Designed miniproteins, single chains, continued (2). Designs and how they scored, part 91

Each design is a single chain, and the fold is of that chain. pLDDT is the mean over its residues in the fold that is shown.

## One batch from the design tools (miniprotein)

Design m7166
Fold by ESMFold2-Fast:
Structure m7166 (fold): chain A 67 residues (1-67)
Amino acid sequence: MKEEGERIRASYKKTVRSLAKKYNAPAQGEEAIAQIDKAYAEALKANNLDAGKREMTEIMLELQESL
């Protein structure tokens, strides 16, 4: 369960880094990574990875729309 959440977090962070590099938006990329890490930490604390997955997905979509 933790292993799956960690893989999803790592995948999203990799996507954010790729997008930040492609669009030359390092500040937006760092902000999105910080939000993803916070969402994952909150999901672990609440023992609700499904909520964490949804929040991380929303962060990713918002970043893609802003670029």
Scores: mean pLDDT 79

Design m7167
Fold by ESMFold2-Fast:
Structure m7167 (fold): chain A 86 residues (1-86)
Amino acid sequence: MKEEIEHLKENLDAFEKDLEQLRAHFNSLSPQQQAQRKQDYLQALDVGKGQLQQLMAVTKDPELKKRIEELLKKLDEFRAEVEAVP
């Protein structure tokens, strides 16, 4: 149980880092490249959201649930930015 919680915290930290790197990379692209990559980014974000939702469903720790909710919010904000690309 304790080892599982620590492992989940490490996985969430890695997820947040990956999400922030993905967002930074997308924002470094030209408008034309953003338009070309839009569907790939939306697909990657939808996969990530599914992973976070699965973790939320099996997580009983309230602090970890709050962390997952914060990551889902960040992911949804980035997804909205990607979706807004013409």
Scores: mean pLDDT 85

Design m7168
Fold by ESMFold2-Fast:
Structure m7168 (fold): chain A 88 residues (1-88)
Amino acid sequence: MSQKDIIINKINSRMNEFKKKVEELKEKYPELSDRLNTMLKITDDKVKEYINWIKSEKDPIGMDRKYSVLMVFLMGSDTEVDILEKQA
């Protein structure tokens, strides 16, 4: 297992947790499904883009920086979903 494999596995794990949270919320609040599906697609597209950047990155510091930026983005996505649930 390379350092890249470990980072990518952590990203995929975090994204799977986000997907599960979104699906559970869609079951609880069906009226939010369209908004939640849009948020999920935007988040999934961003994750795929950053994984591709991490795979092509040769500098370990550059790789860690890309990982950190993506983690901040995923934290923001979680917060947006939490706000949406509280307003439902």
Scores: mean pLDDT 84

Design m7169
Fold by ESMFold2-Fast:
Structure m7169 (fold): chain A 81 residues (1-81)
Amino acid sequence: MENLPEETKEALKNAKEELYKKLKEKLGEENAKKVMDIFEKSLEKVVKEAIDNGKPITLQHIVEALKPAKKEEKKLLEELK
């Protein structure tokens, strides 16, 4: 249990770094930063709410946090056409 939260944080950090690199390649640096900022703010909100309620963070919470970022990514991709 104690090792799992640390490992989960490292996995999230690595996933964010990989996502940023892929977004940078597709959208450019400025748009990639915008998408990542949306994801980070959404993730912080979801994590804080779960912790405040004594609930563990699940994969579903991470998926919910990604939805606003993915929506913005699609919008920016359409604008580049």
Scores: mean pLDDT 74

Design m7170
Fold by ESMFold2-Fast:
Structure m7170 (fold): chain A 70 residues (1-70)
Amino acid sequence: SPLLERYEAELAEIDAGIAEYRKQLEEGVKRNLPPLELAVIETALAMLEAGRDFVRDVIARLKEEEKRKA
């Protein structure tokens, strides 16, 4: 399914973004970045994690629809 492929690609992009922001947060903590700068990174990470959960739900539903057509 082209739609399933697109959502799996979006999930991969989100997972990459989460890994990058987690790395930035770890480095920021080690470098003693100001609390506001850490909060910006944490906010971006939380938004990406919420988006990941939504995309995972859509992928699961699309896979169930494909199983029903077999």
Scores: mean pLDDT 86

Design m7171
Fold by ESMFold2-Fast:
Structure m7171 (fold): chain A 103 residues (1-103)
Amino acid sequence: DDELLAGYRAAAEGGVEAAEASLRLAREHADDPERHRDLVYRAGAAAEIALLGAERAGNPELRKKAEELRREALELDREAAERGVREVREGIPLADAEPPFPE
């Protein structure tokens, strides 16, 4: 069904566009951890939708593009996690830190 295949291709293309836009915004908001995290999550989700659409449309070029975008989202998430671990490690020496207790 040509109409069904066209629908899957359109979904894949839309997912690619959404993932690319979300990754761009995530890079622009790298200094806002909450917004960065949400944008990276959206990029990954959009890339997975694009992967499913490209696979069902039988379009290997769109599939490859979606796989690359999913990888980029995962790398940004990993880099953010590594920054968070480093900040905790450098900011609070556990041996000398008094734990904050609620009163």
Scores: mean pLDDT 77

Design m7172
Fold by ESMFold2-Fast:
Order: C-alpha cells, then structure tokens, then sequence
Structure m7172 (fold): chain A 56 residues (1-56)
C-alpha cells in the first residue's frame, strides 16, 4: 500500500495538483477515494509530501 501511495504522490507532484483523481488511481493502482486524499495532502502540505518521498 505505502509504495503505491508514494507513486501516486509523485504523479500528483509531476502532473500538478489539478490532476484527475481517477487518472492518478488508474496509474498508481489505488482507489479513486485514496487518490483524492493523496491530491488533498499534496495541496495542503506540498513540502511535507516531498520530504516523505525523499526519505523513502
């Protein structure tokens, strides 16, 4: 689960915060609901998400 969430977070950072949650879910293998939460997390705290990705 964690690795797919990290991949989704990387996709949101690369494609932008306005990316379609369904596309993120499809590309990362997450549910649309989880993809929406990842997008929200990036929007709310982009630097924290970046640090999380760097430390993994």
Amino acid sequence: MTDKALEAAKLVLELGEDVDPAEVAKRSGLSVEVAKKVIKAVKEDKEKVKKLIENY
Scores: mean pLDDT 76

Design m7173
Fold by ESMFold2-Fast:
Structure m7173 (fold): chain A 80 residues (1-80)
Amino acid sequence: NPLIEELLKNTNGDPTGKYLSIGNVVRALTGRNLSPVLLPLIGRMLALDVSKEGVRKFLKELGIKASDEEVTALSELARS
């Protein structure tokens, strides 16, 4: 997927570790063994739509079940 490859290249632009931190929270919610290289990408993709509905749709596309509280927390983290 060309868009995923472009986003992976752009994860070099996470100097504060914000997107890595968001990706780590998503990994914890999944209980899945996600590759560390995907964590900043996941965080950046979530940050493309930081609304509660955007976060919910993103998690659904990843097959992640999340509570309304978890969706709210991720939305707030991504807005920061």
Scores: mean pLDDT 71

Design m7174
Fold by ESMFold2-Fast:
Structure m7174 (fold): chain A 100 residues (1-100)
Amino acid sequence: SAAIEAVREFQRRLLALMEEHGVPQAVQDEVAAIFEAMIAELEANPDASVAERLAIFWRALARIAALAREATRDWPEERQRAFFEGFEALVRELVVRLGG
């Protein structure tokens, strides 16, 4: 599935970004679990519309974003900005791929 491949690429790139910026392994593991749940939901709904696929993604992203904000709360503003600019770029790329 093109949608599942897009999500797996996003997972790999986001976890690499988290590793690069020093997000703790425990948080990376929680994020990986959210991706596995999202992929399972996409696999359970192979005939999902673009809107339904985006809804699945946005629910997962809300959880991932909350974990990322908590994990980075005590970071210097410059490091937070660099991380979230990268995160937002990856989200934009995935939204285009899920909406295509």
Scores: mean pLDDT 88

Design m7175
Fold by ESMFold2-Fast:
Structure m7175 (fold): chain A 84 residues (1-84)
Amino acid sequence: SSLKNSLIEEILEEFEITEESYRQQAEEILTPLSVSDLETLLKLIKSQNLSELSLLPLPVQQAYLELSTLSGIEALKEAVEKVT
C-alpha cells in the first residue's frame, strides 16, 4: 500500500540508511511489519525515547535493533573514510 511504502521510506530516512545494499536489507526487515507496527517504530525513532522500546511489540523491537545495527555500520564506514 502507498501508506506502508511511505512509512518504510520515512523510517529509512530517519535512520539515514542510504547505501543500496543496506537499504535493501532494511526494506526486507520492514516489509513484513504491519502498518501499525511501522507507525509505532517511526514514532519511537522520532521521539528518541529508547526507554519505551521494551514496552513495544516484539516485531517493532526487533526491527529497531536490526535497523540501528545497519545504520551504525554505515556511519562507521563514513567515519573511517574521513580518517583514512
Scores: mean pLDDT 82

Design m7176
Fold by ESMFold2-Fast:
Structure m7176 (fold): chain A 68 residues (1-68)
Amino acid sequence: APSLAQLLRELLELLGTLSEEERKAVMERLSAIGRELNQRLAAGELSEEEYRAQMRAALAEIIAEVRA
């Protein structure tokens, strides 16, 4: 599986190829996911390992959808 750093770099490269409207939609979705996962981590509902795994999964899904 790709590392979080690899996924972030790939997403940044893809964002550079998108329209302003498409970039905004992707960033809003990422912000919503990050907010949800951070709240769960802070509440003790997720371990740090589970948080990282869910972040990687979310990034991979968004990248796949953008490429489709």
Scores: mean pLDDT 83

Design m7177
Fold by ESMFold2-Fast:
Structure m7177 (fold): chain A 86 residues (1-86)
Amino acid sequence: MKELTEEQVRRIAEAYERQRELGADTITISVRVDGKLATVTIPADASEEEVADAIVQAFKDAGGRVDKETALRHVREARARRGEPL
């Protein structure tokens, strides 16, 4: 269901950016689709595109589907809320 998937992507992106801000070297993302769990580990210095690709991959591994544009949008919004260093 698209609505629930977008909420999960948003929460994952926000959790990744929070852990990055707290000084984590690597961040583990867990995705659950229809009771199936998938986990991906991402470096804290990953680009927005790399984080989006990891989210897409985690959903695919869990048997779900998210398009890269949706994942990338939520990653960018999460970084914008944390304040990009100018």
Scores: mean pLDDT 77

Design m7178
Fold by ESMFold2-Fast:
Structure m7178 (fold): chain A 97 residues (1-97)
Amino acid sequence: MNLEEVLKEIEKILNSDLSPEEVGEKIYELLSKIKDQEDLFKATDFVIEQASKLKDKEKAIAALEATRKAFLENSEDVLRAVGITLRAIGIIIDLEL
């Protein structure tokens, strides 16, 4: 699957009528299939950006938590993994306030 197809699928999942749990599961599965480290980082960054704009806070939180888990499990870059974790947590805190 190319990066453009992944990004389109992410937008489709986040803007769907799926439950927060289903959104998290689908985002986790989609990101976990990305073998290229740079594509994984770009797709992860895109989920974080799109989720921060969602009106449904529960879907946003589910997508961000799934993104953190997928990136931590599949990234070889420890500094990027820390950066993604801090960004996701910061957005989750803002969404809960």
Scores: mean pLDDT 83

Design m7179
Fold by ESMFold2-Fast:
Structure m7179 (fold): chain A 91 residues (1-91)
Amino acid sequence: SPEEVGRRAEELARKAGFSEEQAKIVGELARELVEKGHEESARTLIRVLEAQADTGIKSDPKSVLRQLAQVFERRGLEESARIAREAAEKL
């Protein structure tokens, strides 16, 4: 469900060292992607967050989401890219 994917993304963002506010924005991004039918994009976001959490290296949250938006653009996923970019601007 969008709610479960959003919660998972928020938990992973916290584990990756994102702040509470930043983690909420990431959770909202994941929910919006699923609600709009971009399940593959949401899965890509989860995989990126899992990798960040597992390395223990603090990455700039805004840069992480901007890089994700570029990946979506290269894949022709224009709406996913826009949603990710809008989330990055809130960080």
Scores: mean pLDDT 86

Design m7180
Fold by ESMFold2-Fast:
Structure m7180 (fold): chain A 81 residues (1-81)
Amino acid sequence: SIPEELQQQREQEALEDIAQAEKLLEEGNVEEAEKILKINLSYASTYQNQPVLQALKEVLQKFQDQLPSLHEELLQAEQEL
């Protein structure tokens, strides 16, 4: 188990990473954005972090045509118990 304070810090870092990835996608830097989003999806799915999963959902829904595989991985992560 991760201490709650470290969980909050990692959540904040993930949300900042996702915001940066959205900016990269808007600039057409899909490859770099995908790397950032993949790392944070792995984190969010492992720990079932709902705020980070929600932020990922919003970005991947907007850019699903550019990142279809990662959008599918997110939908699967939401269904895991």
Scores: mean pLDDT 83

Design m7181
Fold by ESMFold2-Fast:
Parts: structure tokens; C-alpha cells; sequence
Structure m7181 (fold): chain A 98 residues (1-98)
């Protein structure tokens, strides 16, 4: 149940990051960049709401970070998706910083 919600949110976030990466290869307009950032923020908020209810930890809004102990209670698919989100988010930020 919680893992199902997390998988849905993480999958949407991965999809948004993949879209942002592809579009950044051909250039993003100011409006497109703002829309992508807004979408990423909403997905981050939803993911944070889910695990804040389990842990008293407040995730970093600049990225989806999950404590190691929370990863232990997630199913393997959710863990893999979370790891993919972390990697893709780091890649996206690196590209924007360049």
C-alpha cells in the first residue's frame, strides 16, 4: 500500500526527470523549465508526505533522500526506483550547474 504509492510517485518523478534530460539536449524554454521544476516539486512533496508519516525525519526538498532504515521497509522495486530517482536527480542538477 505505502510501497504502491511510493512506486507510483517515484515512477512519475523518474519519467519527469527523463523528459527533462531529453529536452535539455535540444534546449528548454524558460516556460518549459519552470513547468518541469514545478512538476518535480509536486512529486517531491507527495513522496515526502508518505515517508514523513512513518519517520520523524524531514526529507530534503531539493532531492528525494530516504534514510537507510526506511529503505529496509520498502519492497525491492521501491528501493530500486528510489535509487534511480537519486541518481537521475543528481545527473539533472549536474547538467543545470554546467
Amino acid sequence: ELNEQMKKILKAYIEALDLARRESEVGLTEEQRQQLEAKLRELEKEAEKQYQKIKELKPDLTGLETPEDLKEIMDPESQALLDEVVAKRAEWRARQAA
Scores: mean pLDDT 62

Design m7182
Fold by ESMFold2-Fast:
Structure m7182 (fold): chain A 85 residues (1-85)
Amino acid sequence: KEAEVTLAYTDENGKIKEKKITLRGPEEMTVEELADQLRANGLSEVNADLIRDYFKLKGYKDDDKIPLDEAVELLKEITKKVLEG
């Protein structure tokens, strides 16, 4: 299964960046697998870790499986918060 989402994030210099992210694989993934795919899409380790920490704040533990559609919606929520900030 494959899904595209536009992600906005703040880089280490406080600048807002936008990037198209393609998530691939099974219908669900762990928080660590999500972070790995964010890095594969060209996010820095620091930015991927910040997104991972946001998912943990939403109640996902390291070994919890996130449905792909839910991962996409949470990335959209992050983008909305960054852009509307």
Scores: mean pLDDT 77

Design m7183
Fold by ESMFold2-Fast:
Structure m7183 (fold): chain A 90 residues (1-90)
Amino acid sequence: DPKALIEEAEKAFKEKKYEEAIKLARKVLEEYGDELTPVEKMRVYDLLVESYLKLKKYEEAKKVIEELRKEFKDIPTAQLLVDLWLKKLE
């Protein structure tokens, strides 16, 4: 169940277990990527970027942002969600 795993990753983030949050978020993308809605994918990518930023791993955060841009490149509606999400990181 991808929703349960996303919730577990978000809980780890709230508990300041940022490395665990990254591991769980990556597992969601790896095991359920094609089954995730655009909103669920955005939620997972947001969690990854925020976790890397908390760890001051800015280069890794940038890589995740580029993954996100590539993931939604050919989907106009999803690309709008990506652009809105990126703007919120400013």
Scores: mean pLDDT 78

Design m7184
Fold by ESMFold2-Fast:
Structure m7184 (fold): chain A 107 residues (1-107)
Amino acid sequence: MRLTAEDLWRLAREAAERAKEALERGDVEEAAEHLGLAGAYAYQAVALGGDREEAVELLRELAEFAREKGYEHLAEAAEHFIRAIETGRYDEEFALAAEHLAKAIAE
């Protein structure tokens, strides 16, 4: 099935909400999975002509929520997804985001 920018943006928002719900429960592994999906869907939505400012704001709010809950590596992963959107450095920034997601789960 071919996903539109609108479909990907909806999936990004749903993943972000699931990440927040997982963090409220202290489920870091589930939170990391959903945060990674939120970043990937947001990036792809922007790549298909979606609103860059809305995508950056979604991930910035997610980073702040994670940081306020004490999950620094999850916040840093979200910030690398923001940099991927802002700079177009997909490979570099997504690799760094994945590293921070892995560190969050390992602790």
Scores: mean pLDDT 87

Design m7185
Fold by ESMFold2-Fast:
Structure m7185 (fold): chain A 62 residues (1-62)
Amino acid sequence: GAEDGRRALEAARQALENGDAAAALAAKHSSQVILETEKDPEAQELAREALELAEEAVRRYG
């Protein structure tokens, strides 16, 4: 549900803010799983935002 998307988004934001590439990879994976399995539009929107932030963090710090 939306809570899973919110957790993924928060994890991605923290990874980007802290420069933590490993946390960013974990957040990217979680976001991809939500997008593949979750049908809740709110969860999917949150997961898409989380994925973009996680990919940015991986690009900068990975």
Scores: mean pLDDT 84

Design m7186
Fold by ESMFold2-Fast:
Structure m7186 (fold): chain A 60 residues (1-60)
Amino acid sequence: DLEARLRELGASELREVTTVDPVTGVARTSLVAELTEVGSLETEVEAARLIAELHARRRA
């Protein structure tokens, strides 16, 4: 559902990025998405909200 809504808003791809703190060695994973250029500010805000919800679901 959330991925389908992101695609409707113009998100072309979703990907996970894992970063490792060079000092502590702790790994952290984040979810990112790309939007097409035709989006309005309202579309960007909604997409950010959906990305946060997806990230929360995967993290939980």
Scores: mean pLDDT 64

Design m7187
Fold by ESMFold2-Fast:
Structure m7187 (fold): chain A 72 residues (1-72)
Amino acid sequence: SAIALATARASAARAIARHPEARELVEGLLDQAERDPEAALATLRARIAEANRAGDHATSAALEPVGVALHT
């Protein structure tokens, strides 16, 4: 929904402010969510799992709030 996407964008803006290195990844996911929310959630889950396996806690922390917002 438009409200869920707006909430996700607000969460993403806060996450990017704390983790600027994740900007391109987060913006790409939000653009994908506008076209295909199901595919965006699958991509998000894969990227969080990949970041966690790599020990990249900053990327994982930036993406998790966006995932929660998109599920709303």
Scores: mean pLDDT 75

Design m7188
Fold by ESMFold2-Fast:
Structure m7188 (fold): chain A 89 residues (1-89)
Amino acid sequence: SEAFEEALRLLEEAAEASKDNPRVKRMLEMTRRLAENMRELGVDDEEILRVAAGSVGAAAELAKKLNDEKSYKALEETLERLEELLREV
């Protein structure tokens, strides 16, 4: 679906914005792979988006704990956009 493909793009953009934070970047890459695996298992877009949003939120908290303002800001923007997509499905 368009919402799923957009969520994958948002996760890739967040990972690129967090490239200088390997722990955060790895968490986002793992989240993207999880989302793709959930799709292959036939999980619906709403549930995949909820899981992705939760993982991005956890990554934002990690960035905040590491005092990484750049990654934190990018992840908060990504989370807001994922929450908007979730309201549309």
Scores: mean pLDDT 87

Design m7189
Fold by ESMFold2-Fast:
Structure m7189 (fold): chain A 73 residues (1-73)
Amino acid sequence: SSEELYEILERALKLLDELEPELSPEKKQEIAGLVVQAVLEGEKGIEELRERMRKEGVSEEAIEEVVRFAEEA
């Protein structure tokens, strides 16, 4: 439901704020949107999420934490 997807978005934003506080709010919102996409698209969305986070200089440890969240959501 839209409500469940919004909750995933909010939780992803909070996780990014904890793991990567130096990322701009705009980049955090873009990555959180990719988390929602990954929940909907599975493996393809997960790969797009990983590539975006790597391009933004996110650590591999933080990338795997965010990916784990997306896979468990």
Scores: mean pLDDT 84

Design m7190
Fold by ESMFold2-Fast:
Structure m7190 (fold): chain A 91 residues (1-91)
Amino acid sequence: SMEERREKAIKELESYFNKKRDEILKWADEAGLTEEEKQWLLDEVDGMREEAISILEEAPEDQLEKTLEAIKKMMDGFFETLKRRIEALKA
């Protein structure tokens, strides 16, 4: 059903963000960030996750898979930029 497809897409997006959360924590640890700085980064990621889920919840049925792919592509770009910025803190 449509509801089952949307729930599956949301769970896939949640799994994606959980993996990115773990990657960001690893990058932050390797860069020597404080617990406060790590918490700030996680709060930002959690905020982006909430917004992304809301976009998927509002997406038309025929655009659901395209919307999920577009969100992931956009987020991959942001997380790659974040990784470079965190790595620059080591310098």
Scores: mean pLDDT 83

Design m7191
Fold by ESMFold2-Fast:
Structure m7191 (fold): chain A 70 residues (1-70)
Amino acid sequence: SVDLARRAAQLTFQGQYQEGLRYARQAIRIDPNNPVAWVSAGMAYRGLGQDDQARRYFQQSVDLGGTVVS
């Protein structure tokens, strides 16, 4: 949902990458076409040092017509 994707973004901005990733994954499961959820997961993966995963999730967000992290 949009609310879960927003919560994932908030947690990731606060440096809570593991928790942000859990919310982002849940948001993707509910609506895999929500680009915000994919961006939030990508940010969380980047924060965790998982650059390959971060790139894949950012690419999926772009493919869905989303914005890269502002």
Scores: mean pLDDT 80

Design m7192
Fold by ESMFold2-Fast:
Structure m7192 (fold): chain A 64 residues (1-64)
Amino acid sequence: SELRALTELVEIPEGMSEEETAERVKEEVARRVAAEGGTVDLSLVGFERASETVLKVTALVLLP
């Protein structure tokens, strides 16, 4: 198991609130990390908006 900082692009629908955007980002990160057999601390997920529908997301994850 290894702690890594991951940076990914996440696409979201237009018109989402900031709260909905944060929730969607955390769900997407958790889903992707789980697919790799890892875990993520969702309290340490950050993001910034690259465009109206694309976010740059950074997360601290534990991978196998």
Scores: mean pLDDT 77

Design m7193
Fold by ESMFold2-Fast:
Structure m7193 (fold): chain A 100 residues (1-100)
Amino acid sequence: SEEKLKKDKLEAAKTAVRQLIDVLVEEGITSREQLEELVNKPLTDPAARRARVALATLKSLFSPETLEKILDILVEGAKAGRPDQAYEEAVKLAEEEIKK
């Protein structure tokens, strides 16, 4: 059903957003430039691998415009020391886009 597809997409988005915000906090990433540097590291780096997997999921689910908004929310939240608030805000945006 369409409802099941939307639910599955939201669960995938929640998982990817959580993985990404956790990596940003653990690695001390506070800017989009630092995130780009992380994802350009070899796949032997566990943090780089986690970030690439999360980003691949988000890229498969959302438009480039929505992805940029999600990434800005997560990076700003990590920078401000408010990762839980950033997670909730990013998930709310993801849910609103999936419901369209």
Scores: mean pLDDT 88

Design m7194
Fold by ESMFold2-Fast:
Structure m7194 (fold): chain A 61 residues (1-61)
Amino acid sequence: YGELALEAGRNGDSQRASQYGSQGGYEKDPESVYRGSEGLKLAGDEELAEGGRKTGERLAK
């Protein structure tokens, strides 16, 4: 899901990037969550991107 979120972010689709990033969080995969966060940042949604980064940190512990 991280790759899908990143691609959606490159296309400026913050809704899709958020959706795929959330799926990575449900699977408890910090790398997918971090990639989702990067996709959101590329789409210009820095607040959601920061939320994703913090979620990835919680999963990585």
Scores: mean pLDDT 70

Design m7195
Fold by ESMFold2-Fast:
Structure m7195 (fold): chain A 93 residues (1-93)
Amino acid sequence: SLKEKIIEILKKFYEEVLKILREAGVPDSVLEQLKKAMEDAIEKIEKSENPLEVAKQFLDALKEYIDSLDLPEEARQKINEVIEKAKKELDSL
């Protein structure tokens, strides 16, 4: 289904972002906050009649959150690249 494809894209995206953040040495509290945001986004997608819009809003909110973190520039650039990739994959659905 469309929702299953969206959730698969977001899960792959989440794993890539999580790896980058771990390598950047962010606190466990940041990783836990990201996990909760991801779980909340998946639940909202499952309940929504506009799952694609919910997914895109989640990616935009995540970018704002990441921009608020004190991250190395290279980590920020990598995360921005995976966000762009996820958006393109969603646009292809």
Scores: mean pLDDT 86

Design m7196
Fold by ESMFold2-Fast:
Structure m7196 (fold): chain A 74 residues (1-74)
Amino acid sequence: SELERLLANMETALAVLEETAAQLSPANLRRLRDELLAGMERRIAATKDPAHKAELERARAALEARMEELIARA
């Protein structure tokens, strides 16, 4: 499904970001976090299916937690 493809692409992108995070400043990581979370919130707002909306909200929370961990270790 489109949702499954989006979530898989997000996991791949996060894995690459985690490997390259050491080369990024904390300020750059915070900017990326804010941009990614804003993008997710727009997708959630545009989603009509409550089940898909809940899945995206869980993905947003997971993204936020992983980004906060990367920033804390930077």
Scores: mean pLDDT 80

Design m7197
Fold by ESMFold2-Fast:
Structure m7197 (fold): chain A 83 residues (1-83)
Amino acid sequence: MAEEIARLAGEAARRAALALGASEEEAERIGEQAAAEARASDLSGVSVEEARRQLELQVRLAEAKAAGDEAAIAALQAEWRAA
């Protein structure tokens, strides 16, 4: 469970970094760091399904920020707060 969440966190962070203009090398390092941080975190209260949903929102938010879509940013932040 925690390892699956860590892998998802790493993938989401890497995708978000690439969306924001990071190099592939930098995005890989960011993803590895996010996965390591997730493994070190207390994930006992987090389901894989909830983690996946939140990580997908993070990636979509990064994509919206890269596009300068203020309406999408506001909507995604509202979804995050409603969770």
Scores: mean pLDDT 76

Design m7198
Fold by ESMFold2-Fast:
Structure m7198 (fold): chain A 107 residues (1-107)
Amino acid sequence: MKMKLYYEKDGKKILIDEVELPEGLTAIAIFPLLGQVVIAGGKDVATANTILKVYSLKEFKEKSGITPVSVEPASPGSTDEMVLTDEDGKKYTLTNNKEKNEAIIKE
């Protein structure tokens, strides 16, 4: 199935990309790795280890406006939500909505 990744700013959703999620996977996670931004699929954000798409930092910034430098779970035991931190220390939350096949990054 296709899962849509959005960036939401000022109440407006901007489509970053569509990723093909394999059968049995229900969530995406985003993590910076070696100067790249990796989108990985899993059953939850903590166990996402199936690489779906890889961007350069420049490509991801062009599509989303964000240059992520670190990532962590939003809270202990969070399955659907993670926090991204950019180069300026600004934090964003990535939230998976499995019912809508969407993942949304918000400030």
Scores: mean pLDDT 80

Design m7199
Fold by ESMFold2-Fast:
Structure m7199 (fold): chain A 91 residues (1-91)
Amino acid sequence: SMDELIKQIKKYIEKGDTSETISLFYLAENEGISIEEFLEDPEASLEKLLEALKKRQELSPSEIEHLKAITKKIKKKLEEGKSIDEIVKEE
């Protein structure tokens, strides 16, 4: 369920997990994009995140492409029915 995905992501963030998946959610949350919003529409949430980070001048072009790649990977794995534990473990 959505609530279980949100709880699992929050648990990983609280543990200071440095996987690409959890780092992306943590970065988005710091820019005011909730975990729930990101899970509902990862691509639209990424666009909001990139706009926020561009205004702060915090990202290089290579980092932008990396965030796009991570977002596409997460979206695909979630559509395949994978849990957050499975997504993190596969990194």
Scores: mean pLDDT 85

Design m7200
Fold by ESMFold2-Fast:
Parts: structure tokens; sequence; C-alpha cells
Structure m7200 (fold): chain A 93 residues (1-93)
């Protein structure tokens, strides 16, 4: 699944300390899961990847705050969209 591949790339970027890349790849995974109306299990994994990416992007101090914040906001939105397809509760509900 392309959504899972993007989520995995986001996790790898997070492990390397690249919060911006983690946020962007997490967002791409969430967007794909939502657009493709992916299987609930795939959508859940994509939402988890987007949530992790958002968290890491928010912590990234190596880039201008507006760029890191933008990546985090996008990943949050994509994660919520993927969670809706997956029938899971959004983080913090």
Amino acid sequence: SEALEKAEKGKEAAKKGDGYEAGIKGAEGGDLAFEKKSDPEVSKKAAEGAALGAKQAAKDKSLPGTKSTGAAIRAIGSGISAALVGGIEPPGT
C-alpha cells in the first residue's frame, strides 16, 4: 500500500531526527489513505504515521518555525482524515 509506504518513510525520517520530512511523509500517507478509502487497518496505520510525523515536525528546531509548524498542521489534518476512514478515534478524543 502506498499509504503504508509513506507512513513508513515518515517513521524512518523521525528516527533520523528529520521532523519536517516525518511530518510531510506522514501527511502524504494520511492523505492517500483517505483519498483511496483504504482498508480500516491501513487507514489506522496511516493515521498513526501522520500523528507521529506531526509530533516530530512540531519538535523540529532546525528549520524556520513556519515551515515546521506548517508540516505539523498538515500532518494533523491528514491524520484526522485517515482516522475517519479507519473508524478510529483521533488522538486526544
Scores: mean pLDDT 71

